# Designed miniproteins, single chains, continued (6): the designs that were tried, part 7

Each design is a single chain, and the fold is of that chain. pLDDT is the mean over its residues in the fold that is shown.

## One batch from the design tools (miniprotein)

Design m20222
Fold by ESMFold2-Fast:
Structure m20222 (fold): chain A 95 residues (1-95)
Amino acid sequence: SMEEKRERFLELVREISETLKKLREAQKNGDKKSVEEYRKKLIELAEEMRQLAEEMGVKDASEYFKKAIEALKQGNYEEAEKLLSKGVRLLFESL
């Protein structure tokens, strides 16, 4: 249902926001192991967002999440955050 998709979206937004904050702290501290763990978690969350966007038929949001995953795999965290934000906005506007 639309209600279930909205709830899942809000949960994913919260987890992405928390994980990005933790990633930034790990980067500041030079904690390479924590950076890798948070990178993996962000890829997982972005893939769940991509799946939700596909289920909702929001192709542009799905493409942004796919590009964000690619940026995360390359270690380009600034680009990944921008792409995640664009995907989140497009998906939110469709709820």
Scores: mean pLDDT 90

Design m20223
Fold by ESMFold2-Fast:
Structure m20223 (fold): chain A 60 residues (1-60)
Amino acid sequence: MSEERKTVIEDSLKSLGASEEVAKAAADLLKSENPTVKEVVEAAKKAGASEEVIKKIENS
């Protein structure tokens, strides 16, 4: 039921420069179907995203 939404989040994170592994891990940490920028930033940080990717998410 959440697989399609997970794919959208993964694709969004990859478009911002996240690796496939980081994008998948971050999507797995997100509990909301429509996460806020803060939730995405926290999930990306836990998944090991670079500072550049985090800054791109925060500026969105």
Scores: mean pLDDT 75

Design m20224
Fold by ESMFold2-Fast:
Structure m20224 (fold): chain A 76 residues (1-76)
Amino acid sequence: DADQAERYALFQEIIKLGNEVKEALKQGKLSEKEAKEIMGLLDQASDAASAGNLEEARKLIEEAKKKLDEALKKSE
């Protein structure tokens, strides 16, 4: 089942990004506001993936990645 495999992959990506956000927050590389915004996108992605909206979930994951990358660059 391709949809089941993709949904599993999306959940794994969400978990990975969530852990990266939490670690960056602990290291002072993210503000509380930045972490909250990115985690909010990951929560929405999880909801979309659970509902079978795989395209929406992927879009939200990519937006979360972009925000994380931009926030980390500002912490240079």
Scores: mean pLDDT 83

Design m20225
Fold by ESMFold2-Fast:
Structure m20225 (fold): chain A 85 residues (1-85)
Amino acid sequence: ATLKITIKLKPMDKEKLEEVKKKIYEILNSSPAVESVELVEETERKIVLKVKIKDEVDPKEFGKRLKETLLEKIPEIESVEIEIL
């Protein structure tokens, strides 16, 4: 399955944005469920990713846990929207 993840960001400087991006990728890369991550769009206020997960993984449960983890670990995130493709 593939998930489209839209991450809305609070206002921040470029150095903080690079730190936030690194944290997002570290969270995704730490998951054994993730096969690939594609950057679709990046602005100073928004990051859009396509994440391919293993077929045996429930995309709804994965998306729910990922949203919770991102919001808990990265205070610079305003909101996370996940769409199953």
Scores: mean pLDDT 85

Design m20226
Fold by ESMFold2-Fast:
Formats: structure tokens, C-alpha cells, sequence
Structure m20226 (fold): chain A 78 residues (1-78)
């Protein structure tokens, strides 16, 4: 399902960010935001997109926090 794929991408993005793989984290967060938009999850898409922007700016703590909030919202729907 789109929700399960979005959750997987968010979890992988969090791990990539924590490991310092910023390029991978951004790619995964942008893909998660796109899937969330397709699923009609506007708030999850917003959180994932903001997490990607934070990662691009080097704010890893904020990127992880926003991605974790997005993941928690998806988990509540499963």
C-alpha cells in the first residue's frame, strides 16, 4: 500500500540522516512526501517535505524530528 511504502521510506530516511548520508535522506524524504500526497495525506507530505528541507540546510536534528512525526502519523493509520 502507499501508506506502507511511505512509512518504509520515512524510516530509511531517518536512518540515512542519523548516519550522515544527507543526499540519501533528502531523496527518501522527497519520495515519501510524493507518496503521501498521492495517498491524500497532506500533513504527512508537509512534514516529510519540511524534513527534506531541514536536511538540505544541515539541520539533522530537525530533519529527524519531522520525519519521526510523519512516520508516527502514518503508523496511526495502519
Amino acid sequence: SLLEEALELLREAIEAAKKGDIEKAVELLERAADLAREAGLEEVARLAAEAAEAAKQGDIERAVKLAEEAAERVEELL
Scores: mean pLDDT 88

Design m20227
Fold by ESMFold2-Fast:
Structure m20227 (fold): chain A 55 residues (1-55)
Amino acid sequence: VKKKLEELKKEEEFIKKATEMAKKEGQSVPGPLIEKKKEVEKERKELEEEIKKKE
C-alpha cells in the first residue's frame, strides 16, 4: 500500500511539472493530462483513506 502511494505521488509530481511547463509556454493544458491528474488524485485519496482506516 505505501509503495503504491509513493508511486502515485511521483505521478502527481510529473503531471504537475508538465502542467506548469505548458502554462509557462502559454499553451493550453491537454485534456488527457487534466483527466489523468484527476484520476491520480482520486486514487491517492482513496489509498490515504484506506491507510487511515488501518491506523
Scores: mean pLDDT 75

Design m20228
Fold by ESMFold2-Fast:
Structure m20228 (fold): chain A 67 residues (1-67)
Amino acid sequence: MEVTDAEVKEALALIYLGIGNIDERKGRYDEAIESYKKALDLLREAGAPQEVIDYVEKKLKELTEKK
């Protein structure tokens, strides 16, 4: 079974979402923003569902507004 570039990008996006969530909970907002931005780019490239993209976009806006 050959893993597609889209599947790899989706897996990486999930990892960055996890990192961003941990950093957000620790108050490391700049690091959380960076991780969520990477996740968002990867999700868009992978053609992820709009619901997932919207969730990450909302998180990114919320964190940016806290600064």
Scores: mean pLDDT 80

Design m20229
Fold by ESMFold2-Fast:
Structure m20229 (fold): chain A 80 residues (1-80)
Amino acid sequence: DEELKAILEEYKRLVKRLQALLQQPNPDLAEAESVRQQGEELLARLEKMGLTSKAGLLLKKSVQNLIDMAESLVARVRAR
């Protein structure tokens, strides 16, 4: 309950950080990698909770999508 609420708030913060990075013409690689890493940590926490509710499964899918987008940004930044 409290743990899931904390994860949801962290997810919302990461979404805002990723959106800000995507608006930059030359986003910082370290910051993009930080967002990806924090997303992976949130996913690991969600998986450890063993969520079976529809809301929990949707949040897990949303976090995975955030990770995929951050990973794509990291690859793009590394390509120069």
Scores: mean pLDDT 84

Design m20230
Fold by ESMFold2-Fast:
Structure m20230 (fold): chain A 118 residues (1-118)
Amino acid sequence: MIKLTESGGGTVKVGGSLTLSSKISGDTKLVGEVAWWSQKPGEPKQFVASIDLLTGEVSFAPRVAGRASISYDKEKKTATLTLNNLELEDTAVYYSEVLDLATGKTYWGEGVEVTVVE
């Protein structure tokens, strides 16, 4: 069974930077993609960024394009999302998601709270 252990949430200032990490454990042999999603209270989850673990191809939501990076460390089995030039609207709970190619199932982290303040 795949598990996601997330870290790096907390309170950060506008204009600062945020780094979130998700460590993947369990059977990772057929993990195809890691994605990060944000969710504000009363809203659906919104896509932030993804990395394809087979190709290394990355994708970013338009609102974070140019100020986000995503990487995966195969040795550490850790996906890292960095957001620069933080805005008040980046305040959300951030979830990592993994696609298991063998089953077509997705696994979610428990979420990390991020609060952006002036």
Scores: mean pLDDT 85

Design m20231
Fold by ESMFold2-Fast:
Structure m20231 (fold): chain A 68 residues (1-68)
Amino acid sequence: SLAEQARKAAEEGHLDIAELAVATGIASYRSAGENPEVLEAFQKALDALRNGDVEKAIEYLKKAAELE
């Protein structure tokens, strides 16, 4: 899953890869109009990554992965 890939990248310190994966997920779910709860979790994860809050981003990505 995109959430699982982004979570692993964030945990390994590859924040650029994590942000790209999250942004891709947001674009895909927004275009499809499916799983609004996953889209919300990805959006919160992206906001956390951009604010430097990696731990919070990982929590939101875990939630997104559970909802996929």
Scores: mean pLDDT 82

Design m20232
Fold by ESMFold2-Fast:
Structure m20232 (fold): chain A 84 residues (1-84)
Amino acid sequence: DIVDRILERYDAMPEEERERFREKFKEASKIPNLDEYIDKLLDILVEMGLITPEERDALSDEEKRLLYTRIGGDIGTEEMRKLL
């Protein structure tokens, strides 16, 4: 499963790199359109070397939403923890 492989790479990322990813994704959070927000998440994943452009093109809409849900949820949880 391509989604599981990408999530495994994300989970294997050092905490410092995960923090950099979170900051980049947070900057994109001002995008009000969900599809554009998902596309921006995928752009960041390619930029940080977590997926290739070829892997991005192979993702279905459902797989893109699943990645957004899981990664976005993780980022949101971490951000909320820092606020508490």
Scores: mean pLDDT 73

Design m20234
Fold by ESMFold2-Fast:
Structure m20234 (fold): chain A 61 residues (1-61)
Amino acid sequence: SKIEELREFAKELAEKVVAGEISVQEAAERLLEKADELNIPESEAKRIMHEMLEYIAKQLA
């Protein structure tokens, strides 16, 4: 599904942030662009964004 595609993309972005390859800001921007391209409802995009940011915060703490 498109939601599953966005979730997998978010995981890839989170891994890049944890590896120091991109910033949290860049990951957030890329996720929002992908959500728009996939026409994901804003509520679902926000939920996946929150999951991504929580994962990143936990890994970097």
Scores: mean pLDDT 85

Design m20235
Fold by ESMFold2-Fast:
Parts: sequence; C-alpha cells; structure tokens
Structure m20235 (fold): chain A 55 residues (1-55)
Amino acid sequence: SDLEQAKKDLAIGKELLAQGQTVGARVAFREARKLAERAGDKELAEEAQKLYDSV
C-alpha cells in the first residue's frame, strides 16, 4: 500500500542520512511525503517533510 511504501521510504531515507548520503536521503524523504499524502497520513507526511527540510 502507499502507506507501507511511505514508511519504508522514510526508513530508507533515515538510513541513507546516517550514512552521509544526503542526496539519496532527500529523494527518499520526498517520495515518502508524496506517498503519505496519497494515503491520507498527514502526520507521516509532515515528519517526512521536516526530515527533507533538515537535509
């Protein structure tokens, strides 16, 4: 589902960021936000956006 994929992309982004892969992390957070918005999970979308903005 879009919600499950959003959670996976968020986790992938966090792992990439921990490894210093900022470009990959930003892409993952952007996709997580888009998928969370499609799933109607506003809290998850906001978390992904904040992580995107922090990179």
Scores: mean pLDDT 88

Design m20236
Fold by ESMFold2-Fast:
Structure m20236 (fold): chain A 73 residues (1-73)
Amino acid sequence: MKEEWYKKLLEVAKTLPSKEEALEELEKLLEEIKKGKELVKKELPAEEQPEVLKRLEELEEAIKKAKEEIEKE
């Protein structure tokens, strides 16, 4: 679920020893999602791409939201 992704990402980020490391790991996850979107376009049938891309976009937004919350602290 969308809100659970956000909360899980914040929890994982807070286990890191510094705010800078937390932000770096979230940025790394954003890069992996970007790569995942390219793989979806390359490997999946056109009819399956919209559903998977939508899920990746939801995860990307959750990571961006978690990053903003950590940056505000």
Scores: mean pLDDT 73

Design m20237
Fold by ESMFold2-Fast:
Structure m20237 (fold): chain A 68 residues (1-68)
Amino acid sequence: SMEEKKAELQARLDEVAREALANGWSLEEMVARLNELADEALAQGMPEEVVDAVTARAYLRYLEELAA
């Protein structure tokens, strides 16, 4: 289902953010990896609105962790 695909993409994007924080990735490296996953999801036919929403959420979580 779309909900399952959205949840899977969200989990993968959140994992990228956690890995970036844990391994000291640059912001550029993290954003590049998030964009790779987003582009893959778009290529697989996920709606742009859904992909944008889950990608923004992962980025926001990353920023919240940096601000803590």
Scores: mean pLDDT 82

Design m20238
Fold by ESMFold2-Fast:
Structure m20238 (fold): chain A 79 residues (1-79)
Amino acid sequence: SEEEKEIEELAKRIKELIEKYLEYLETKSLSEEELEELKKELEELEERAKKIMEKYKGKAEEYHKKLTAIQGEKFKELQ
Protein backbone atom coordinates (compact mmCIF):
# COMPACT_ATOMS: atom_id res chain seq x y z
CA SER A 1 0.00 0.00 0.00
CA GLU A 2 0.93 3.68 -0.34
CA GLU A 3 1.15 4.03 3.46
CA GLU A 4 3.51 1.04 3.78
CA LYS A 5 5.81 2.51 1.10
CA GLU A 6 5.81 5.87 2.94
CA ILE A 7 6.75 4.15 6.23
CA GLU A 8 9.54 2.14 4.53
CA GLU A 9 10.95 5.27 2.84
CA LEU A 10 10.80 7.23 6.10
CA ALA A 11 12.44 4.38 8.07
CA LYS A 12 15.23 4.13 5.46
CA ARG A 13 15.92 7.89 5.62
CA ILE A 14 15.90 7.90 9.44
CA LYS A 15 18.34 4.94 9.48
CA GLU A 16 20.71 6.68 7.04
CA LEU A 17 20.73 9.90 9.10
CA ILE A 18 21.23 8.02 12.39
CA GLU A 19 24.18 6.12 10.86
CA LYS A 20 25.67 9.43 9.64
CA TYR A 21 25.22 10.98 13.10
CA LEU A 22 26.86 7.96 14.79
CA GLU A 23 29.78 8.22 12.32
CA TYR A 24 30.11 11.89 13.30
CA LEU A 25 30.21 11.00 17.02
CA GLU A 26 33.06 8.54 16.33
CA THR A 27 35.09 10.61 13.80
CA LYS A 28 34.24 14.25 14.73
CA SER A 29 34.63 14.99 10.99
CA LEU A 30 31.50 17.18 10.47
CA SER A 31 31.57 20.98 10.72
CA GLU A 32 29.25 22.80 13.16
CA GLU A 33 27.01 23.87 10.24
CA GLU A 34 26.84 20.29 8.88
CA LEU A 35 26.00 18.98 12.37
CA GLU A 36 23.18 21.55 12.75
CA GLU A 37 21.78 20.60 9.29
CA LEU A 38 21.91 16.90 10.27
CA LYS A 39 20.08 17.65 13.55
CA LYS A 40 17.38 19.60 11.66
CA GLU A 41 16.91 16.72 9.19
CA LEU A 42 16.65 14.22 12.06
CA GLU A 43 14.10 16.43 13.87
CA GLU A 44 12.00 16.74 10.66
CA LEU A 45 12.05 12.97 10.15
CA GLU A 46 11.19 12.35 13.84
CA GLU A 47 8.18 14.68 13.50
CA ARG A 48 7.08 12.87 10.31
CA ALA A 49 7.55 9.51 12.05
CA LYS A 50 5.49 10.73 15.04
CA LYS A 51 2.63 11.81 12.74
CA ILE A 52 2.62 8.45 10.94
CA MET A 53 2.77 6.53 14.25
CA GLU A 54 -0.01 8.70 15.72
CA LYS A 55 -2.21 7.90 12.69
CA TYR A 56 -1.59 4.15 13.10
CA LYS A 57 -1.89 4.35 16.90
CA GLY A 58 -5.35 5.90 16.47
CA LYS A 59 -6.39 3.00 14.21
CA ALA A 60 -4.86 0.44 16.60
CA GLU A 61 -6.61 2.01 19.63
CA GLU A 62 -9.97 2.05 17.77
CA TYR A 63 -9.50 -1.62 16.80
CA HIS A 64 -8.45 -2.57 20.37
CA LYS A 65 -11.51 -0.75 21.79
CA LYS A 66 -13.80 -2.71 19.43
CA LEU A 67 -12.14 -6.01 20.37
CA THR A 68 -12.39 -5.23 24.10
CA ALA A 69 -16.13 -4.44 23.72
CA ILE A 70 -16.72 -7.72 21.82
CA GLN A 71 -14.77 -9.72 24.43
CA GLY A 72 -16.73 -8.03 27.24
CA GLU A 73 -20.05 -9.01 25.62
CA LYS A 74 -18.81 -12.59 25.11
CA PHE A 75 -17.71 -12.91 28.76
CA LYS A 76 -21.11 -11.60 29.95
CA GLU A 77 -22.85 -14.27 27.81
CA LEU A 78 -20.76 -16.96 29.56
CA GLN A 79 -22.33 -16.02 32.93
Scores: mean pLDDT 66

Design m20239
Fold by ESMFold2-Fast:
Structure m20239 (fold): chain A 66 residues (1-66)
Amino acid sequence: ATLRVETTLSVTEQIGLTLRLMGDPRLKVSWEGENGLRIETTLSEEELQALIAELEAIPGVTVRVV
C-alpha cells in the first residue's frame, strides 16, 4: 500500500519522523516537499492500520491512502 502524509511539522520534526520511519526496511519513504511524505509499504492490513493510527496521533499530521 502507498500512503500520502501531509504535515504542519517543523523541518526538524519532519526529519525526526523520516528517520524513525526509515528504520523499518518494509517502508520506502520519500519526501514530497518540506510538508509531505510518500510511504510505500509491504505491511499487512493490520500493520498498515496501526501505522496510520500512529501517524494520525501526531499533531499536525494527516494521512491518506493512495
Scores: mean pLDDT 79

Design m20240
Fold by ESMFold2-Fast:
Structure m20240 (fold): chain A 67 residues (1-67)
Amino acid sequence: SMDDAIRRAEERGLAAQRRVNELVRRLAERIRAGASDQELRDLIVRELGVDDQVTQDNLLERARELA
């Protein structure tokens, strides 16, 4: 069913968004604990598989705002 396919895609999108939000929260906690930029970038790669600098910098900026 098209409705089932849309619902499943929305569920996957929400799960992905929650993973990003949880990672930003964990990055903020690590920043408060004195983690280095390299340790933070390694965490982004481990949790999301994101290795491009622009996306990493964007996530780190959000985390620093919360720290």
Scores: mean pLDDT 84

Design m20241
Fold by ESMFold2-Fast:
Structure m20241 (fold): chain A 71 residues (1-71)
Amino acid sequence: PLSGLAQTLLDLLRAGASPKEIAEALGISQQVASEIMRAVLTGDRSGLSPEAAAILANMGPDAERIRAELA
């Protein structure tokens, strides 16, 4: 089982949600949503804002799990 945040993100990504839709669902900016999407989908965590880095850290291994579920 994923954390609630990670499960919500996985469901949105499976639905083909845009950065705007993810931002609205998570209560974050589109820039932070785009950074999280890139990091989760590619594993590339370079250049993250502190907010995006904190959200990904809160997901822990669930960020890798989301990528595996989408492959």
Scores: mean pLDDT 82

Design m20242
Fold by ESMFold2-Fast:
Structure m20242 (fold): chain A 57 residues (1-57)
Amino acid sequence: MSAAELGREGYRRIMEAKTEEEMRRAAEEVARDLEPALGPHGARAAAGSMLRDALKS
């Protein structure tokens, strides 16, 4: 799966979570999945951005 595909699937998983706690767990898993493509700092930044956007809803 490409980094872009992993990002889209990850964002979908975060948005499907029903509680803030579940969203945070999903974001941690997304960061782990993105780490090989983006590195640890890039993966955390991407997942954190997705989580912030999801929590604004």
Scores: mean pLDDT 78

Design m20243
Fold by ESMFold2-Fast:
Structure m20243 (fold): chain A 113 residues (1-113)
Amino acid sequence: MSPAEQARALGDAAIGMLDAQIERLEALAAERGGDPALEAHAAELRAIRDRLQAALAAEDWPGLLAEVERAIAELERHAAEYEARGLTDLAAEERAAAEGLRSILEQLRALLA
């Protein structure tokens, strides 16, 4: 694969991780009869995911890197909030997603250096 093709594949993987977390947050909110905080966090991740997809389509590599960094920060913030709420499994899932995105970010930085 070319570096640009690898960057697109890594960006697609990041989108997939965000989509999985959005679905998880929405499912848990529904199970709880509605949870405005979980719904708000899902909306925040969707906004990041949409900007990440736009950066990929435009081959805006600095924008792609910035949105992956923003996703990591948001997932870490969510994890801290969920831990404070006693949602320990969800907090662990958010930290695992942040770590996966951090691996993607390191690979993207190496390709785009």
Scores: mean pLDDT 89

Design m20244
Fold by ESMFold2-Fast:
Structure m20244 (fold): chain A 74 residues (1-74)
Amino acid sequence: SAEEELETREEIGRLFAKAVLAIHEGKEEEAEEYLRRAMELLRERDGVPEEELEERRKKLIEKMKASELSDYLL
């Protein structure tokens, strides 16, 4: 279980990183798809309500658009 939890955490991290890169490349649709997948994994792992995850996804997109790429890669 701990090994599966680590792999899930790593996949979520990779999806967030891909979303940040996609936003800064102007690929908003790809970024939304990566974040959607990350939110699905968070829902399955942590049992967070889908409505809360959807709000988090929308806020993350806005923050990523306003941020510097370095803020997420360091």
Scores: mean pLDDT 75

Design m20246
Fold by ESMFold2-Fast:
Structure m20246 (fold): chain A 57 residues (1-57)
Amino acid sequence: SDERVEELKKRIEELAKKYGNEALKQALMGDIDSLLARGVPVEVIEERIDTVEKMLG
């Protein structure tokens, strides 16, 4: 749903803010938009963001 996409974008904004990295936000936002346009399931995109969070922490 659109709500899950908005939650993902909020998570990305929070990550970028936490690490002070605006380039990360731009890259991840663009990546999500591209993946959604290609029909990648939101659950798969969520798992990708979870992986990024783990790599940064």
Scores: mean pLDDT 81

Design m20247
Fold by ESMFold2-Fast:
Structure m20247 (fold): chain A 66 residues (1-66)
Amino acid sequence: SAKQQLHAQMVQEARRLQQEIDRLREELAASTDPKVKEELQKQIDELYQQANQLSQQYQQQMSALD
């Protein structure tokens, strides 16, 4: 169904974003440079924003199918 396809796409994109966040978190934990830490935190925050936007888009698309 269209809902199953949207759910599968959401899960795949959310997984990709989480993997990138996890990688950046590991880099942040390993970093000793304050400027590098600031840039990594900014990238992590941006990915969380993307995840939030993805969730909102998914909610809208699922509602449209009801």
Scores: mean pLDDT 86

Design m20248
Fold by ESMFold2-Fast:
Structure m20248 (fold): chain A 63 residues (1-63)
Amino acid sequence: SALSAEEAERLGVKAILLALEGREEEAIRLLQKVKDSGHEEIARAAGEHLGTHGHERAAEAGL
């Protein structure tokens, strides 16, 4: 809830990297944290990137 936009962006990038490493549950938890902190557009952007690369389950967490 106290994440800055810069912190949310860093977590979004980290979630993408985790999903690409096959650590999808960790990626989902980070995207949910970004979304719950009020940075829904950052979470959605990261989720769309993941969906483009075939990570639909993690992408849904950003929506």
Scores: mean pLDDT 79

Design m20249
Fold by ESMFold2-Fast:
Structure m20249 (fold): chain A 90 residues (1-90)
Amino acid sequence: KKLEELKKELIEKLKSLKFESETAKSIKEQIIKGIEEAKSLEELLHKLEIAIDAINELLEEEKDEKLKKELEELKALLEELKEKVKEAIE
């Protein structure tokens, strides 16, 4: 059950991030739901890639420095989790 074990680990790491912004909290919760819904390692990887792309788009236009910092922290963790999923596929 490598998929379920990996999903649990990714969700635990995301839950360890503590954000103050309601927007950052909402985005994190939406990503966690996406991970929970993934049916394969390939789908899990794709969902993480989409999440990273979406955060990059938000960061391009974001002017709130606090929200920007929290989104950058979330993106950094997602990039780390993406590499972990890629290693599990290989």
Scores: mean pLDDT 85

Design m20250
Fold by ESMFold2-Fast:
Structure m20250 (fold): chain A 63 residues (1-63)
Amino acid sequence: SEAEEYYQKGLELYEKKDYLGAAHYFRQAIALDPNYKEAWANLAKVYEKLGDLEKAKEALEKA
């Protein structure tokens, strides 16, 4: 699905340590599929890397 394609792009950027780019693509995956637990979990990890612990907690609750 298109959500899965965005999710995979997010993972690629996360592995490259492009956390802003990873967050962008994980949010796009979630916009298409709000129940995408894996995208929420990885978005939480990205927010932790960016130091946004409040957003990380919110994303983790959706995972």
Scores: mean pLDDT 89

Design m20251
Fold by ESMFold2-Fast:
Structure m20251 (fold): chain A 55 residues (1-55)
Amino acid sequence: DLTPEQREINELAIKLQHAVDAGDDAAADRYLEELIARHPELGEQFRRDVAVLRA
């Protein structure tokens, strides 16, 4: 069973993916910054994952 934190990360990641697919860079950046703000220890990983999605 996922923790509330893991569910939050998954929900934000899904929203970020939708924003990237839609070409909504402003929304994608907002979701990325929200993820980093809530989980700063994973910030570098989130930035790398988004860079790969945009490549």
Scores: mean pLDDT 78

Design m20252
Fold by ESMFold2-Fast:
Structure m20252 (fold): chain A 69 residues (1-69)
Amino acid sequence: MLDEIAKLFGEAWKLLQELKNAGKTEEAQKVRDLILEANDALMAGDFERALELYKQAVELGKKALEEIK
């Protein structure tokens, strides 16, 4: 589980940087907020919630990047 959380965090962080570089500040803010919520869940020991939130951040980031046509 921790390895999967670390992987999803890395993916979400990369997507956040790509959105910031693309000038998608609003979508970047949403991805960042999900990462922060996931970090809070992880610190509280709620690994299942942290995993879900990081996954949501990755999915949102991918969707937002796809809209940069």
Scores: mean pLDDT 81

Design m20253
Fold by ESMFold2-Fast:
Structure m20253 (fold): chain A 91 residues (1-91)
Amino acid sequence: ARAVFARAQRLIDQGDIARAIELAIQLIRQGHVDQAIVVLRRALRQLEAQGASDSIINDIRRAIRLLEEGRVDIAIGILEQALAQLRAQQA
């Protein structure tokens, strides 16, 4: 868990936001929701700074709120959709 969290933060610093979100989903599945929220908030700030699509930005914001509300399964689904869209835009 600590190693995954540290790696996700390094990926954000390196600009690999898609892989950082993938590791955030892994943290959620492992029950490390608070660490995942930290990663997702940092990813959101970087995506906003890079001018990412409103669809991706809104999906990540919604997922963070759902995680804070304990609605983990719905948040994972939204994050997987946002990740697929982000990867498609980077191709």
Scores: mean pLDDT 86

Design m20254
Fold by ESMFold2-Fast:
Structure m20254 (fold): chain A 58 residues (1-58)
Amino acid sequence: GPGAAAGAAGGGRAGGAAAGMASKSLVYDENQGIEDARAGGGSGAAAARRGAKAGLKM
């Protein structure tokens, strides 16, 4: 309802982007974290940042 719009302070620009990024980056990083543990790498952080930029660059 309108309460959600009134709370745009956290759900506006940064909040909206953060929510989309958090969902995609967290799921991505969790899945890749398992693979990174197997491969001994750390591209999860890079993938998270990339996903964040891609989401914002819509």
Scores: mean pLDDT 48

Design m20255
Fold by ESMFold2-Fast:
Order: C-alpha cells, then sequence, then structure tokens
Structure m20255 (fold): chain A 64 residues (1-64)
C-alpha cells in the first residue's frame, strides 16, 4: 500500500471518530508524501473547518 494512501485512510478514520487534531496530523503526513493528493487536501480543509479554523480551511480549499 502506498504510504500516502495509508495516511489518508488513517485521517478518514480519525475524522469519523471526531479526532480532528489526529486527522490533521495524518493528512499532513499524506501531503508530505504526495503534495498533490486532492483527497488529503479536501479532507484536511474539512478537519480545519471542524476545529473552527475557517481561514486555514479556506486557504486549503482554494488549492483545489
Amino acid sequence: MKEAEKYTELGKEALKKEDYKKAIEYYEKALEIDPENKEALKNLAGAYTKLGDFKKARELGEKL
């Protein structure tokens, strides 16, 4: 399994458990491996929105 895909899946699991801080950590790891991973970017923006960091979420959304 590609490492970027592994971290994207771990991030999704963290989001389902409402562990937004952990989800951000995993999606950041996925983007370190695959910077153009649109799924990781989209879900990272979603996690920031859940934490109330709307500025960061908007900046990430504009990258999509």
Scores: mean pLDDT 79

Design m20256
Fold by ESMFold2-Fast:
Structure m20256 (fold): chain A 82 residues (1-82)
Amino acid sequence: SAERERRRREARERALEENPESVEYEKELKELQELIDQYLTTPDPEKKRELAAQISARLGLSRATLSAAKTAAEILAAALAA
């Protein structure tokens, strides 16, 4: 259910909030979200390919901060599957 999915997200968010190093990764996730939003709304297949490459590059940089890497990977996987 949506409520259970929300509780899982809240649990992850609490884990990130308890780790002060998560602040830098929070900004990177926001940038990824913007690229994903563009990917989902862009009608041009060529532009989608370019955005997918940018998202993948951003995710690669995020490996420096493993604590939130799973969330970024899940978002990227969903975007590329769409």
Scores: mean pLDDT 62

Design m20257
Fold by ESMFold2-Fast:
Structure m20257 (fold): chain A 81 residues (1-81)
Amino acid sequence: SPSKEQLEADILTSLGDMYISIGKLLKSKGDLDSAIESYEKAIKLYEEALKIDPKNERAKEGLKEAKELLEEVKKEKEKKE
């Protein structure tokens, strides 16, 4: 049975995954500012999950993806007028 800490880390990771999906949807609609905010929220959620459970593979992968997506959308925003 997972510990309370493991469950908290898993919930935070799942919320991070949701914000990645929200960010991708917003980017697809051209709302780059809201996409940036969603990816920044995902990053914070994954970082909090990793403070609770540093071995959480989903949170590590999610954090890497969120950072890459944030860099990409910021570059796209600077290219668009």
Scores: mean pLDDT 89

Design m20258
Fold by ESMFold2-Fast:
Structure m20258 (fold): chain A 64 residues (1-64)
Amino acid sequence: KKEEALKLIKEGKLDEAVEIAAELVSEGNYEEAIEIAEEVLKADPNNEKAKIILLVAKEQLKAK
């Protein structure tokens, strides 16, 4: 999933990459979701979905 999302980011398919990050959050894989969201934000700093995923994933990781 992470490799697929990074490939989508390279192709400019940021919304599809963000959906994969959201799936990773649902699976409890917060670390990979954070990495994908950060890469999306490097390409588009105003991507609201990526900002939300990054915030949620970091919050869940702290709650461990």
Scores: mean pLDDT 80

Design m20259
Fold by ESMFold2-Fast:
Structure m20259 (fold): chain A 86 residues (1-86)
Amino acid sequence: SAEEYHKQGLEYYKKGDYLKAIEYYDKAIELDPNYYEAYYNKGLALMELGLYELAITYFEKALELDPNYEEAKKNLEEAKKKLKEE
């Protein structure tokens, strides 16, 4: 299920395997394109990889699906700050 792939992504994220985490978040999104938490967590993994412009895209997608997702708002602003520092 999408939730099972998302959970596997979270486990890889916790281990610091951000590329593998993204692979599993993408599988979750393929099964459920409205899975805003998977878009958000893909953004977090992209932040850890220093890919701030891509992270912004995925945080924005999470907020399009859930406009009240406070964690996505906070990390979107953080990603924008990081992009300006580069």
Scores: mean pLDDT 89

